# Designed miniproteins, single chains: the designs that were tried, part 41

Each design is a single chain, and the fold is of that chain. pLDDT is the mean over its residues in the fold that is shown.

## One batch from the design tools (miniprotein)

Design m1497
Fold by ESMFold2-Fast:
Structure m1497 (fold): chain A 91 residues (1-91)
Amino acid sequence: SMSEKLKEEADKIYEEAKKRAEELIKEGLETGDVKKLEEAAKLLEEAIKELELLKNLVAGKDEELEKYIEEKIKELEKLLEEVKKKIKELK
């Protein structure tokens, strides 16, 4: 179904962004390289925007999927705020 395909796309965006961001955060913290943390922040911001576009496509059509995507957005936003705090600490 369309909802299943959109859920799979949202899961892919979320999982790929989270995995890559966590790798960049680990590298940045281990080496003190603020550029790695800035790269992680940019990647998370781009993934959040992509998930918001998918959420808008299902808004008013599939409330369960809309809520599911919103929860994924909030998880990435929380990680983004943590990364931004670390960037400020290293500058």
Scores: mean pLDDT 88

Design m1498
Fold by ESMFold2-Fast:
Structure m1498 (fold): chain A 74 residues (1-74)
Amino acid sequence: EVVNEAAEKHYQNGGELKLLGKYDEAVKEYEKAIELKPDFAEAHNELGNALKNLKKYDEAIKEYEKAIELKPDF
């Protein structure tokens, strides 16, 4: 589906931005991926990693918990 492809593209863009150290921009791309696909466990996990790099630990923990919640449901 077009929506799932768009979510995956935003997730990939976030990963590229993270490798460049652009964590604020990476957060925005992961948020867009989640907006398009709320059950995107990998995007929640990577959003948590980007938030952790920005020292937003409480927000990072919530995203990690959501990623774990979503993955066991496969």
Scores: mean pLDDT 84

Design m1499
Fold by ESMFold2-Fast:
Structure m1499 (fold): chain A 88 residues (1-88)
Amino acid sequence: MDAAQQTGLEIELMSKMPKEEFEKAAERFKASGSREVTDLVDLLKELQETLEKLSEAEYEKNKGSIEDRKQEAMQRTVASLAAKEAAA
């Protein structure tokens, strides 16, 4: 598995973690990750905070749209890292 694929998998696992574990994983990525990884982690945190602020009814209605935004952002970051790796 290349570095971009491994990073993408770790980010996906992180997005499914409880908030406390997510924050610890985010700190590790910020310490050792690229700017693209740092930006993605910050975006995922913002989207999770958005979900937490929704009422139960709004959460059920909007959770799919927010999850799609997370997936799109993660895929974009993995593609960017893979492109840099291929260009090196």
Scores: mean pLDDT 71

Design m1500
Fold by ESMFold2-Fast:
Structure m1500 (fold): chain A 60 residues (1-60)
Amino acid sequence: KIDELRAQIRAAIAAKDYDTAIAYLRQLEEAIRRSDLPQFERDIQLSLLRMQISIAKLAK
């Protein structure tokens, strides 16, 4: 579930466990790609996730 993955991502970031956060962000990216969300919403969500992954990598 997307909401569950978002909760896990927030918990990992709060714990400064960026490796776990990146793993969940990639799972969320795949879940959004497979979702039936409108194209514009999927594109926005994926762009935000890629930004978040980059930030998490820089924070390591």
Scores: mean pLDDT 80

Design m1501
Fold by ESMFold2-Fast:
Structure m1501 (fold): chain A 60 residues (1-60)
Amino acid sequence: SPELLLRVGKHELERARREGLSDEELRRIADNGVAALRANGASEELIAELEAFAQELLAE
């Protein structure tokens, strides 16, 4: 489901940051997550939520 994909995407981003991946790598993971959400018919609201989550992680 799109909701599960959002949860998985957030978890992957948190894990990548914890493992010390670069901002460029986190952006790539976020972009892949957004692409997966779009491919599965996710609402713009869910896509925006993943984007906002990624931007918050990149700001920290």
Scores: mean pLDDT 86

Design m1502
Fold by ESMFold2-Fast:
Structure m1502 (fold): chain A 84 residues (1-84)
Amino acid sequence: AEEYNNKGIELFNKGKLEEAIKYFEKAIELDPNYAEAWNNLGRVLFAQGKLEEAIEYYEKAIELDPNYKEAHQNLEAAKAAMGE
């Protein structure tokens, strides 16, 4: 799971959003409790302007890891963006 998550991050940083999604989905398929992969999938959706879907995935990451500071910060940013 971690290897696919890391590949997804590399693709996301290169702006290859659709390929990044596929790798984060593979990470989640192998480990559905991998909070970081859920958070990263939310980040790609946020970058695509899919704010409602991004919020759902950040909430899933927080459900799996309530102390995940980055997921909380990302959720607040996505909610703020919904006002625009």
Scores: mean pLDDT 85

Design m1503
Fold by ESMFold2-Fast:
Structure m1503 (fold): chain A 81 residues (1-81)
Amino acid sequence: EELLKKDPNNPTALMAKALRAMDEGKYEEAVKYFEKALQVAPEEFKPVIYRALATAYEMLGKEDEAEKYRKQAEEVRNKLL
């Protein structure tokens, strides 16, 4: 929300936790953090989060889900123009 301090639920903090989980090979946990980030993110952050979700699902071997999120990233990017 409208705070100077970082909220543990802000999209940037959740993305950082998800990326750390990716680095540790915890892809299912990374997906959970990316999904939380998507829920609290403003529109301008959503394309980045969708791309990150696509990568996490790809690492899990779920190419169908990865492709779905790649398409969502493109759609949101177009709406921001």
Scores: mean pLDDT 76

Design m1504
Fold by ESMFold2-Fast:
Structure m1504 (fold): chain A 81 residues (1-81)
Amino acid sequence: SEVEALIPLLTDADEAVRVEAARALGKIGDPRAVEPLIAALNAAVGESREVVWAIAEALGEIGSGAVDGRVSRAAAAHLAA
């Protein structure tokens, strides 16, 4: 599955790969990506705003009621600090 291949790329050493993996997961819209994206967002302490934004946008694009308050709180914490 494309989703299963993309999830490990969220922790790739290359920032551009992490951004593109997040965006691809958002476009696919598979709910299986929600928990890995939330985990990547929570692990993004000190990460660039581009990566944080790409993950948050991907979670929004998955569009689903599967995105709970964890995303909003994690994103707010990173952007407020």
Scores: mean pLDDT 72

Design m1505
Fold by ESMFold2-Fast:
Structure m1505 (fold): chain A 98 residues (1-98)
Amino acid sequence: MEELEKGRELLEKGRQAYINKDYEKAVKLFEEAIKYLPPDSRERAEALLLLGEAYMKLNDYDKAIEAFKQALEVAQKVNDPFLVNRAKELIEIVEKKK
């Protein structure tokens, strides 16, 4: 489906922005990607984790925690233990920085 491909393309562009340390651009691209990714999908959980990591780089810890909690909810629905554990770990790390 063209929407899924667009979501994946935006997710990759977001990753490139993140690598280039353009965290504000990465946030916008990840937010846009999430709109095109299926609600209960592994890719949506990954996009939410990356969104949270980009917010951490911007020192926006409240938004980072919200993104990681959403990622945890999606990861639990798709039964991905790796993403569940990663989301929990990132939430703990961010809470210690507040």
Scores: mean pLDDT 87

Design m1506
Fold by ESMFold2-Fast:
Structure m1506 (fold): chain A 62 residues (1-62)
Amino acid sequence: SNREEILKLIGRILRIIGEIEQLKLELAKEKDEKKKEELEKKIKELEEEKEKLMKKLRSLPK
C-alpha cells in the first residue's frame, strides 16, 4: 500500500506552499535589491521542489 507515501507527499507539498507564500510576503516588504534576489532564488528553488514532489505524486500507482 502506497497510501502512507501519498499522504506524506501531500503533507510535504502543503508545507512547501506555505513556505513559498511566507517568502512572497517577505519579498513584497523588502526594499534591498540584493535581498530581493535572494528571496526570489529561494522561492524558485521551493517551486521546483514542489513540482518534483507533484510529479512523484502523479507517478504513484493508484
Scores: mean pLDDT 86

Design m1507
Fold by ESMFold2-Fast:
Structure m1507 (fold): chain A 75 residues (1-75)
Amino acid sequence: MIEELEKKAEEKEKAGDYRGAGDYYAATGREYYQQGNLKKAAEFYEKAAEMYEKAGDDVSAEALREAAKILREQI
């Protein structure tokens, strides 16, 4: 369920595992995208990008920010 993915992301973030947090926030965004909730999908992709940036993964952060921007242009 989406709530379990979000909870796992929060647990990883609190533990300082920013890459793990980014992976779970991105998975949460993907689930919202599949449900057609583009606003929530964009929000979680932006949160995942923030986590990847904190993990030093600028490439993944940039890709997710671009994905979020594309989704927001459709709202």
Scores: mean pLDDT 86

Design m1508
Fold by ESMFold2-Fast:
Order: C-alpha cells, then structure tokens, then sequence
Structure m1508 (fold): chain A 55 residues (1-55)
C-alpha cells in the first residue's frame, strides 16, 4: 500500500542520515568508501520509493 511505502521511505531516509554522519566522522578511507557506497545506494532506493508513492 501507499502507507507501507511511505513508512519504508521514512526508515530509509533515517538510515541515510546516520550513514552520512558516519562518513563525515570516518578517518579510514576504505571504510569511508564502503559507508558512502551504502548511503548512495540507499538514496537511490529512496528516490525509487518516492516515484512509486507518486503513482
């Protein structure tokens, strides 16, 4: 349902915020790249969920 998609979007947006904070604080370049990759993937999924909600 649309309500379920909105709940998923909210959860994903919270996860992205935490990942961005972790990236900003991380000093290890490999770990930073790993966290940034997860953040980027989560952001992409959030955009897809937003598109689906608009339908």
Amino acid sequence: SKEELQAMLEENRKAIELLKEAVAKEKDEVMKLFLQTIADSSEYMAEKLEEKIRE
Scores: mean pLDDT 83

Design m1509
Fold by ESMFold2-Fast:
Structure m1509 (fold): chain A 57 residues (1-57)
Amino acid sequence: ADELLKEAEKLLEEYKKNPSPELFQRLVDVIRKLKEAGLKEKADELAKQVSELHNKL
């Protein structure tokens, strides 16, 4: 769980600096894993941030 949160934060920062389809897919995968781990609130927060960044592009 903690490792997933750290991975999610790292991927989000990388996506903010250099948005790519690969990073977007990795973020979607991490969001799914966070939900599966029971971290729904963190997954929803991350999904909102990713959606806002994706819609800006």
Scores: mean pLDDT 78

Design m1510
Fold by ESMFold2-Fast:
Structure m1510 (fold): chain A 60 residues (1-60)
Amino acid sequence: SAADFAAALISAETGMSREEARRVVELALAGRDEEAIALLQSHGMSERQARSAVDFARSL
């Protein structure tokens, strides 16, 4: 699905597991942007990159 594709891309970019990346996508789709951004930043993304990734996940 589109969500699985987004999770795969996030996983590849951050090095986090597919399951962790899937959680980021779920948070984004639930409108829990700050939590999704914080999780991405904990895995090495800048705030700007994390916001872009959350926007991408929600656009699918």
Scores: mean pLDDT 85

Design m1511
Fold by ESMFold2-Fast:
Structure m1511 (fold): chain A 66 residues (1-66)
Amino acid sequence: RIAEVERVYREALAAGLSEEEAVGLAIRKAQELGVSAEELAERSPIELLRRAGRVVLVARAQAREP
């Protein structure tokens, strides 16, 4: 599952998409596959994907105390 998310990220970059667009597509694929933001942040070897997972976790923490 994580490997499929990583593949989507790498293919997006290879297609000439921006890092931010590639991360967005990877997050969307993770959601479709049931990969949590926590799992992505902890288990992905790709730094930008771990960073994206942490951003989602921070956003959830912010939403907890509006």
Scores: mean pLDDT 70

Design m1512
Fold by ESMFold2-Fast:
Structure m1512 (fold): chain A 57 residues (1-57)
Amino acid sequence: LEAELAAALAEAGRAFRAGDLAAAAEHLRRAADLADQLGRPEEAAILREAADRLAAL
């Protein structure tokens, strides 16, 4: 889970820097789900909100 969360965040950052906001949002949603599984609900909420904002274009 920890390694998967780190990978999802790295993919989100890569997509964001490349201007692929849809891919960045998808990776952030995956990261949020992983954060919830790790018992980090506040981090999950922040990541999910960021994903929703990027996807709302």
Scores: mean pLDDT 82

Design m1513
Fold by ESMFold2-Fast:
Structure m1513 (fold): chain A 86 residues (1-86)
Amino acid sequence: MEVTVVFEGLSVTELTAQVLRAIGLELEGYDVEIKIEGDTVTITIRNADEELIEEYLRLAEELRKQGAEVTIEEEGDRITIKVTKP
């Protein structure tokens, strides 16, 4: 399954933490693509397992509790998680 996570409006520290997490996943053998545009980070992971998807969904829920807007969309073999912080 492909998971795409979009982070927008997070602090530089929070975005850096997500980029480092994605790099760690690439080192573990996941097919990871990282795109950084201003304050927006898009992380695409191909062949994501259920545990990894659950970890990102848990992260999105934690950020939602901190005031972020979270949109989750599942289409076939793809899931997109968008997290926007004011």
Scores: mean pLDDT 83

Design m1514
Fold by ESMFold2-Fast:
Structure m1514 (fold): chain A 70 residues (1-70)
Amino acid sequence: MIGLSVPKEPGLFDRVKQLIESLGGEITSVKETPTSILIEARIPDKHRKDFPARFKEATNGQGKLHYLYS
């Protein structure tokens, strides 16, 4: 289980969604705030170590990883 947030920027959420789906993951929750989108997802364990780096690249460093559980 992973929890992350991204700013409300055009295309940014779509990039995160594409990243998660490309890793065989699934988005389980999406919540909007006035300034950001909060996302919960599941990804396969084999991709957990590489996910923070890929997430940083997909969001140009603008996204925030809140938690990553095994």
Scores: mean pLDDT 82

Design m1515
Fold by ESMFold2-Fast:
Structure m1515 (fold): chain A 62 residues (1-62)
Amino acid sequence: SGNERVEKLKPEAEKVSSKEAVEKLLAEALGISPETLLEVRRLFEEDEEAGREKYLELLKKV
């Protein structure tokens, strides 16, 4: 308890939570298959910009 490292990791943990929440919401709202989600996640991990673009494209297609 009481680690300066925790303060630095906090924003990353929050980001992961937000990303997962949005991902789940999109899947439910758009009726996206798990395979598509996995692909988008892979892109996000490799290139945030590419992943974001794919997310927007899927959103528009609905």
Scores: mean pLDDT 62

Design m1517
Fold by ESMFold2-Fast:
Structure m1517 (fold): chain A 60 residues (1-60)
Amino acid sequence: SKKVLEIVLIALELREKTSNATPEEIIKKAKEIAKEKGISEEDIKEAEKKIKEMIERNGL
């Protein structure tokens, strides 16, 4: 949960700093940063799911 939230926050920060990035690019970069930080594949998958849900329902 805490690590999943960390990845979601990374994605939101990337969106705010990179106005020209697509949602897919933001998700890809957030996953790369999470892997670099040693976050588990399970937490990365859950975070990807939450980010996609945010895109579909609220826009990212």
Scores: mean pLDDT 78

Design m1518
Fold by ESMFold2-Fast:
Structure m1518 (fold): chain A 98 residues (1-98)
Amino acid sequence: MLTREEVEAWRQETLARIDAAKTPEEILAVFDEAMERFKKLIDESKDPEYIEFIRNALSEVATAAIDKLIALGDEEGAYRVARKLVELQNYADEKLAA
């Protein structure tokens, strides 16, 4: 499991990858990797504060991906990212409520 410092480094690296991406496909691939990582961290963690921290990190990554996809003209891709973010946030909320 990642420390807070490692999650912060991963967040910054992921944001840089999204900013450097030149196609919608590259952005969507980076975001899908981030979602799988986030889900794994939620599944492995029993700390509500840590889950909330990584949830905030994913929200920032998703926002950057949505903004970049819109800038590249991929509104459908932006919508897909927004929907997946809501689904994963609901998953995190269920985990925190349990």
Scores: mean pLDDT 81

Design m1519
Fold by ESMFold2-Fast:
Structure m1519 (fold): chain A 68 residues (1-68)
Amino acid sequence: MLSLQEINDLLTEEQKKELEEWVLKKAKEAGIDGSNLTELSEEQQKKAEEIIKEALERARELALEALA
């Protein structure tokens, strides 16, 4: 399975930007704006973990598509 370094090397700058925008949008929808990371509720922390996990899966899919 692809490592984080392999994914980073396979993604274009445009794909990385789109992924960053997606993560920021999802974080904002979950009430996470980046200014109060130390005061996140347990529910917000779980949502942050889910967003990171989904972002990594999306990045892996994009990297695999680049190999195809």
Scores: mean pLDDT 73

Design m1520
Fold by ESMFold2-Fast:
Structure m1520 (fold): chain A 107 residues (1-107)
Amino acid sequence: MSFILKVSTGPGGRGGNSAESGDRVYIVNIVSKEPGKKASAVIEITEDGEIKLLSASSDGVEAKVIVLEFRNGELVRMYVFTLNNGEVLSSEVITDNEKIKEVLENL
């Protein structure tokens, strides 16, 4: 099943959403570099597990959208979208567990 998930930061500069389909779980987080600034994103998760950023906005600050993909309870990969002023500056797919840990610790 294809999912469309919207995530937005609250007053603390963080927000999240999730989707589950069978053995697959997707956890989506959004983090603003400045807690008082707003950021939002719309993500599509396709039936084959492809992640697409459909739209994004931010209040002139850097924000990150992180998608964690789990299969059978194991973390398979992480997607990182770096946003600034509503534009995508970079996108990364990370499968290395040490790099995933490094990114999560530096959010």
Scores: mean pLDDT 78

Design m1521
Fold by ESMFold2-Fast:
Structure m1521 (fold): chain A 67 residues (1-67)
Amino acid sequence: MKLSDEELKEMAERAGISVSTARKAEEIVQKALKEGTIPSPEELARRLGISEGTASALLIYLLTKLS
């Protein structure tokens, strides 16, 4: 399951990131979940070029939506 364009824009706006960065975050988290893992906030922050705080918030949100 993927986020709608509207949900993705809301997430990006609240996190202070671009929609393209939000889409990359979703793809990274979905791939990790399919592989039976969860990315760390540090790994997500490094890959996306965002703060660990923002990465942690995105991770919690994406885990809630993607289960």
Scores: mean pLDDT 79

Design m1522
Fold by ESMFold2-Fast:
Structure m1522 (fold): chain A 62 residues (1-62)
Amino acid sequence: MEERRRLLEEAVRLYKEIKKNKTPEQIQKAIDLINEFMLAVSEGDLEKAREILEKLREILKE
């Protein structure tokens, strides 16, 4: 429960930052990654969820 909550909070934080500062194409890529992240979390695949968060961080660095 606690680990899932932390991952969800981090995803929301990263998405908000991407929405503020990135192009529409980067925002769409982030939306697709968030959908994939939510599926991974719902399936209990926390390793995949962490990998997707790293991809969101890479978009933010662009």
Scores: mean pLDDT 82

Design m1523
Fold by ESMFold2-Fast:
Structure m1523 (fold): chain A 106 residues (1-106)
Amino acid sequence: NAQKKADELLWKGEFYYRQGKYDEAIKYYEEAIKLDPNNARAHLLLGRAYYKKGDYEKAIESFEKAIEINPNNALAYRMLADAYSKLGETEKAEEYRQKAEEILAK
Protein backbone atom coordinates (compact mmCIF):
# COMPACT_ATOMS: atom_id res chain seq x y z
CA ASN A 1 0.00 0.00 0.00
CA ALA A 2 2.59 2.62 1.08
CA GLN A 3 5.04 1.28 -1.55
CA LYS A 4 2.50 1.79 -4.39
CA LYS A 5 1.78 5.38 -3.27
CA ALA A 6 5.53 6.06 -2.91
CA ASP A 7 6.12 4.74 -6.46
CA GLU A 8 3.39 7.06 -7.81
CA LEU A 9 4.99 10.05 -6.05
CA LEU A 10 8.43 9.08 -7.42
CA TRP A 11 6.91 9.00 -10.93
CA LYS A 12 5.47 12.53 -10.41
CA GLY A 13 8.84 13.72 -9.06
CA GLU A 14 10.63 12.24 -12.10
CA PHE A 15 8.17 14.08 -14.39
CA TYR A 16 9.13 17.44 -12.82
CA TYR A 17 12.84 16.48 -12.66
CA ARG A 18 12.87 15.90 -16.44
CA GLN A 19 11.52 19.45 -16.89
CA GLY A 20 14.32 20.90 -14.71
CA LYS A 21 11.75 21.70 -11.98
CA TYR A 22 13.92 20.38 -9.19
CA ASP A 23 12.02 22.06 -6.29
CA GLU A 24 8.78 20.35 -7.39
CA ALA A 25 10.62 17.03 -7.86
CA ILE A 26 12.06 17.34 -4.32
CA LYS A 27 8.56 17.88 -2.84
CA TYR A 28 7.30 14.64 -4.40
CA TYR A 29 10.43 12.68 -3.42
CA GLU A 30 10.10 13.92 0.20
CA GLU A 31 6.43 12.84 0.29
CA ALA A 32 7.45 9.41 -1.06
CA ILE A 33 10.05 9.12 1.73
CA LYS A 34 7.40 10.05 4.36
CA LEU A 35 5.26 7.13 3.13
CA ASP A 36 8.16 4.69 2.72
CA PRO A 37 11.29 5.87 4.63
CA ASN A 38 13.36 2.81 3.58
CA ASN A 39 12.81 3.32 -0.16
CA ALA A 40 16.44 3.48 -1.34
CA ARG A 41 15.38 4.71 -4.81
CA ALA A 42 13.48 7.67 -3.29
CA HIS A 43 16.60 8.76 -1.37
CA LEU A 44 18.76 8.35 -4.51
CA LEU A 45 16.36 10.47 -6.60
CA LEU A 46 16.15 13.13 -3.85
CA GLY A 47 19.97 13.33 -3.75
CA ARG A 48 20.11 13.61 -7.55
CA ALA A 49 17.66 16.54 -7.49
CA TYR A 50 19.66 18.35 -4.77
CA TYR A 51 22.84 17.73 -6.81
CA LYS A 52 21.22 19.36 -9.87
CA LYS A 53 20.33 22.39 -7.69
CA GLY A 54 23.98 22.63 -6.52
CA ASP A 55 23.04 21.70 -2.93
CA TYR A 56 25.84 19.17 -2.61
CA GLU A 57 25.62 18.76 1.20
CA LYS A 58 21.93 17.72 1.03
CA ALA A 59 22.73 15.53 -1.99
CA ILE A 60 25.42 13.73 0.07
CA GLU A 61 22.99 13.17 3.00
CA SER A 62 20.42 11.65 0.62
CA PHE A 63 22.97 9.43 -1.18
CA GLU A 64 24.36 8.23 2.18
CA LYS A 65 20.84 7.22 3.23
CA ALA A 66 20.32 5.38 -0.09
CA ILE A 67 23.58 3.44 0.50
CA GLU A 68 22.61 2.70 4.14
CA ILE A 69 19.42 1.05 2.80
CA ASN A 70 21.01 -0.58 -0.29
CA PRO A 71 24.83 -0.90 0.06
CA ASN A 72 25.15 -2.57 -3.39
CA ASN A 73 24.03 0.55 -5.30
CA ALA A 74 27.07 1.46 -7.44
CA LEU A 75 25.23 4.51 -8.86
CA ALA A 76 24.72 5.96 -5.36
CA TYR A 77 28.47 5.62 -4.62
CA ARG A 78 29.29 7.27 -7.96
CA MET A 79 26.89 10.16 -7.20
CA LEU A 80 28.44 10.53 -3.71
CA ALA A 81 31.89 10.75 -5.34
CA ASP A 82 30.63 13.41 -7.78
CA ALA A 83 29.08 15.47 -4.93
CA TYR A 84 32.24 15.28 -2.79
CA SER A 85 34.28 16.28 -5.86
CA LYS A 86 32.07 19.39 -6.27
CA LEU A 87 32.88 20.32 -2.65
CA GLY A 88 36.64 19.86 -3.30
CA GLU A 89 36.85 16.78 -1.01
CA THR A 90 39.09 14.88 -3.41
CA GLU A 91 40.08 12.02 -1.05
CA LYS A 92 36.43 11.18 -0.18
CA ALA A 93 35.49 11.44 -3.87
CA GLU A 94 38.20 8.89 -4.74
CA GLU A 95 37.13 6.52 -1.90
CA TYR A 96 33.54 6.44 -3.17
CA ARG A 97 34.59 6.02 -6.83
CA GLN A 98 36.66 3.03 -5.71
CA LYS A 99 33.66 1.54 -3.85
CA ALA A 100 31.46 1.96 -6.96
CA GLU A 101 34.09 0.16 -9.09
CA GLU A 102 34.31 -2.69 -6.54
CA ILE A 103 30.53 -3.22 -6.71
CA LEU A 104 30.53 -3.16 -10.54
CA ALA A 105 33.46 -5.65 -10.69
CA LYS A 106 31.43 -8.30 -8.78
Scores: mean pLDDT 88

Design m1524
Fold by ESMFold2-Fast:
Structure m1524 (fold): chain A 91 residues (1-91)
Amino acid sequence: LEELEAEVRRAAAEGDRLGKELKKLYEESEDEELKKKLEEALKKAAEIVATGGRKALELEAEGRREEALRVLRRAVEEARRVLEEAIKEAK
């Protein structure tokens, strides 16, 4: 469980960093369509992490630690990709 918790903390720190970057782009932009895309990216990333995190905790509880870590890492990577792509498109 400690390994899963450490992974979650690292993911949260990275997410905070990307979220702040995206928020700055949102605040600086006067493009309503861009703002909507940035909001949808945040919602999608949050959904991916929440779903993956929940599944990883279920697998950990069942003793499937390796599967739990894989599911969590995949969800974090997908969420990061969504945020990074949205930030890239905004620049």
Scores: mean pLDDT 78

Design m1525
Fold by ESMFold2-Fast:
Structure m1525 (fold): chain A 63 residues (1-63)
Amino acid sequence: DEYLKEGEELAAQGKLEEAAEKYKKAIEENPDNAEAWKNLAAVLARLGKLKEAGEYAAKAAEL
């Protein structure tokens, strides 16, 4: 998944908001991609968006 890779590169650079946008696009392309949900949750937690991070992490665990 191209968006997943782009998100991972952005997260590694500390560009967390841009990484979150790429992970959201990865989910739009494939909603069953557990790694995209998990990585989005991790980035949101690092941004301090703990409630959203918990919701997306729960979604990843269901996949």
Scores: mean pLDDT 84

Design m1526
Fold by ESMFold2-Fast:
Structure m1526 (fold): chain A 56 residues (1-56)
Amino acid sequence: GDKKREEIIEASEKGDYEYLKKIIEERMKTADEEERKTLEEGLKNIEEKEKKEKEK
């Protein structure tokens, strides 16, 4: 499979939000419009979870 996809799945399971955001930002630099929209939604979800953890 795609190693980048595997890294994203693993980071998501481990709760490594900083790593997930970094990967998504890197993908967005080369993404088309449809892919970018999906990545932006992913970023928002990660930021919401990160904010919730940061409040503790």
Scores: mean pLDDT 72

Design m1527
Fold by ESMFold2-Fast:
Structure m1527 (fold): chain A 57 residues (1-57)
Amino acid sequence: SLDVLNEALDEAGEIGVKNSLTPLQTTELALEIAREKGDEEAVKILEEMLRSLRGFS
């Protein structure tokens, strides 16, 4: 769901700022959070974002 996606991005974003993570590392963290929450829609969106960031088209 969009709620889980937003929660994962917000949580990962806060941690990323505090730890000077790259956008790639922050998105990887958001994906891990979404996987732990079990939201398949959020996981798919974050996997697509990661693929784009990594250059795997």
Scores: mean pLDDT 81

Design m1528
Fold by ESMFold2-Fast:
Structure m1528 (fold): chain A 66 residues (1-66)
Amino acid sequence: MELEVTTTLDAAARDALEAELRSIPGVRVERIGDDRFRVTTDLDVASEIGLVLRLMGIPGVEVRLL
């Protein structure tokens, strides 16, 4: 699955989110803008759904499926 993640978070919160995502096995994170990440997952379907729902629940975070 590929996602575009856009944030309105401050730099510290954004860097913490990037680090958290990079710590998940099977998740790749690429910074594609100042406030925007491309996230690629190699996870089972339930884990992918769980990740999307978790991200959508974070204030200041928007997720788009690519």
Scores: mean pLDDT 81

Design m1529
Fold by ESMFold2-Fast:
Structure m1529 (fold): chain A 70 residues (1-70)
Amino acid sequence: AEEKRREAEEHLRKALEAKAAGDAAAAKEHAEKALRLARELAVELLGLAEEEAEALMEEALARWHAAIEA
């Protein structure tokens, strides 16, 4: 669990750094990886159904992509 959390935090940090540098493509790629790991953690730690976690992560990813492109 801690390993996945650490990897998610690392990808989130890289996504923010890429966004600050104006690299929208890299920012999206790292944000996507962070959200995939967060989805796995939500299933494991919060007891969410796989489908519920998937839907929430897809919605979050879409919002993040829109924010990065803005």
Scores: mean pLDDT 72

Design m1530
Fold by ESMFold2-Fast:
Structure m1530 (fold): chain A 75 residues (1-75)
Amino acid sequence: MKRFAIVIKATPEKMDSVEKKALELAEKYGIKVLNVQRDGDILTILAEGTREQMEKLQEELSKTPGVTEVTVIEI
């Protein structure tokens, strides 16, 4: 499986909800979460999975209230 960095920009007030939603979606799509880091309005998730799983996660997170940007980087 490939490793990806998922960088999510969200409003600070919604960050707890966004993190919970991201982890729920990762489990739903079969993505393995390796690490989660929060720094202000940025949430970074290091994950293992397929590109197709990451695309599904990115699409759903982009529709989540409080999320302003979602970037997926293969590492």
Scores: mean pLDDT 86

Design m1531
Fold by ESMFold2-Fast:
Structure m1531 (fold): chain A 99 residues (1-99)
Amino acid sequence: SPLEQQYLSALNQFVKAVEGLDAAELARLAGLIRDEAEKLGDKETAEAARRLEEAARTGDPLAIALAMRDLMEAIMFNPDKEKAIAILQKAIDYLESLR
């Protein structure tokens, strides 16, 4: 479906864009994802993003990897693909602003 293709495209772009971010950039990104998810009523993605923000503040690579996995899982298995796309697009727009 067109929605599914848009979702997969946004997800792939997000995964590539987060590669190479430092801990401070990850913390800011996680905060933006949390705020957008909260506005959309996506509590699972908001909670996962909050955990990533906490992990990024510690600078622990393992904690960051586990929190990122949980955030990706929340986004990938979100039953509302339109909300998932909106969250991903907000994140991508922020990441592009860092260039």
Scores: mean pLDDT 84

Design m1532
Fold by ESMFold2-Fast:
Structure m1532 (fold): chain A 65 residues (1-65)
Amino acid sequence: MDAEIEARLAALTEGLAAHRDDREKTQLLVNRTMRDLIDRHGLDFDQQAELSRRIAEAYREALAR
C-alpha cells in the first residue's frame, strides 16, 4: 500500500476518533474514504480487500480511543 493511501488512512483514523459518537459522520467518512481511494488509485480486487481490512483497523483503533 503506497504512502498516499497510508496518509489518507491516518487522516481517516483521526476523523473517526474526533467523531466517534456521531455514527452518521463516521459512516460517511468511511464510505467517502473507501470510494475516493478506489476511484483515485484504480484499485483491483485484492487491493480493495486490503483497503477494507485497513479501514476496519482504523475504525477499531478510533473506537478504542
Scores: mean pLDDT 78

Design m1533
Fold by ESMFold2-Fast:
Structure m1533 (fold): chain A 89 residues (1-89)
Amino acid sequence: MKKEKLIEELKKLREKSKSPAAQQFLDTFIDLVKKGELTKEFVDSVIKTLENTRKELEAAGRLTPEQKANIDELIKVAKEVKKLIEKYE
């Protein structure tokens, strides 16, 4: 994996992200890349956890519009991170 190019692309995603939650999420992924700890498997597990949490909250009638927006944005960001890992692996 070209770590430098992956970090640059993650920083670009952070600049496009309007929410503090998405920015913090991307900062975590950037740190993991720098440590050599970011794997496709880890990102897949994050995506599945977020999707499952969203479905459980929706099924329970507990998914607020704010929670939905935040979770949907984090899922979108995580999927984009996964694409970047696949591209630069």
Scores: mean pLDDT 82

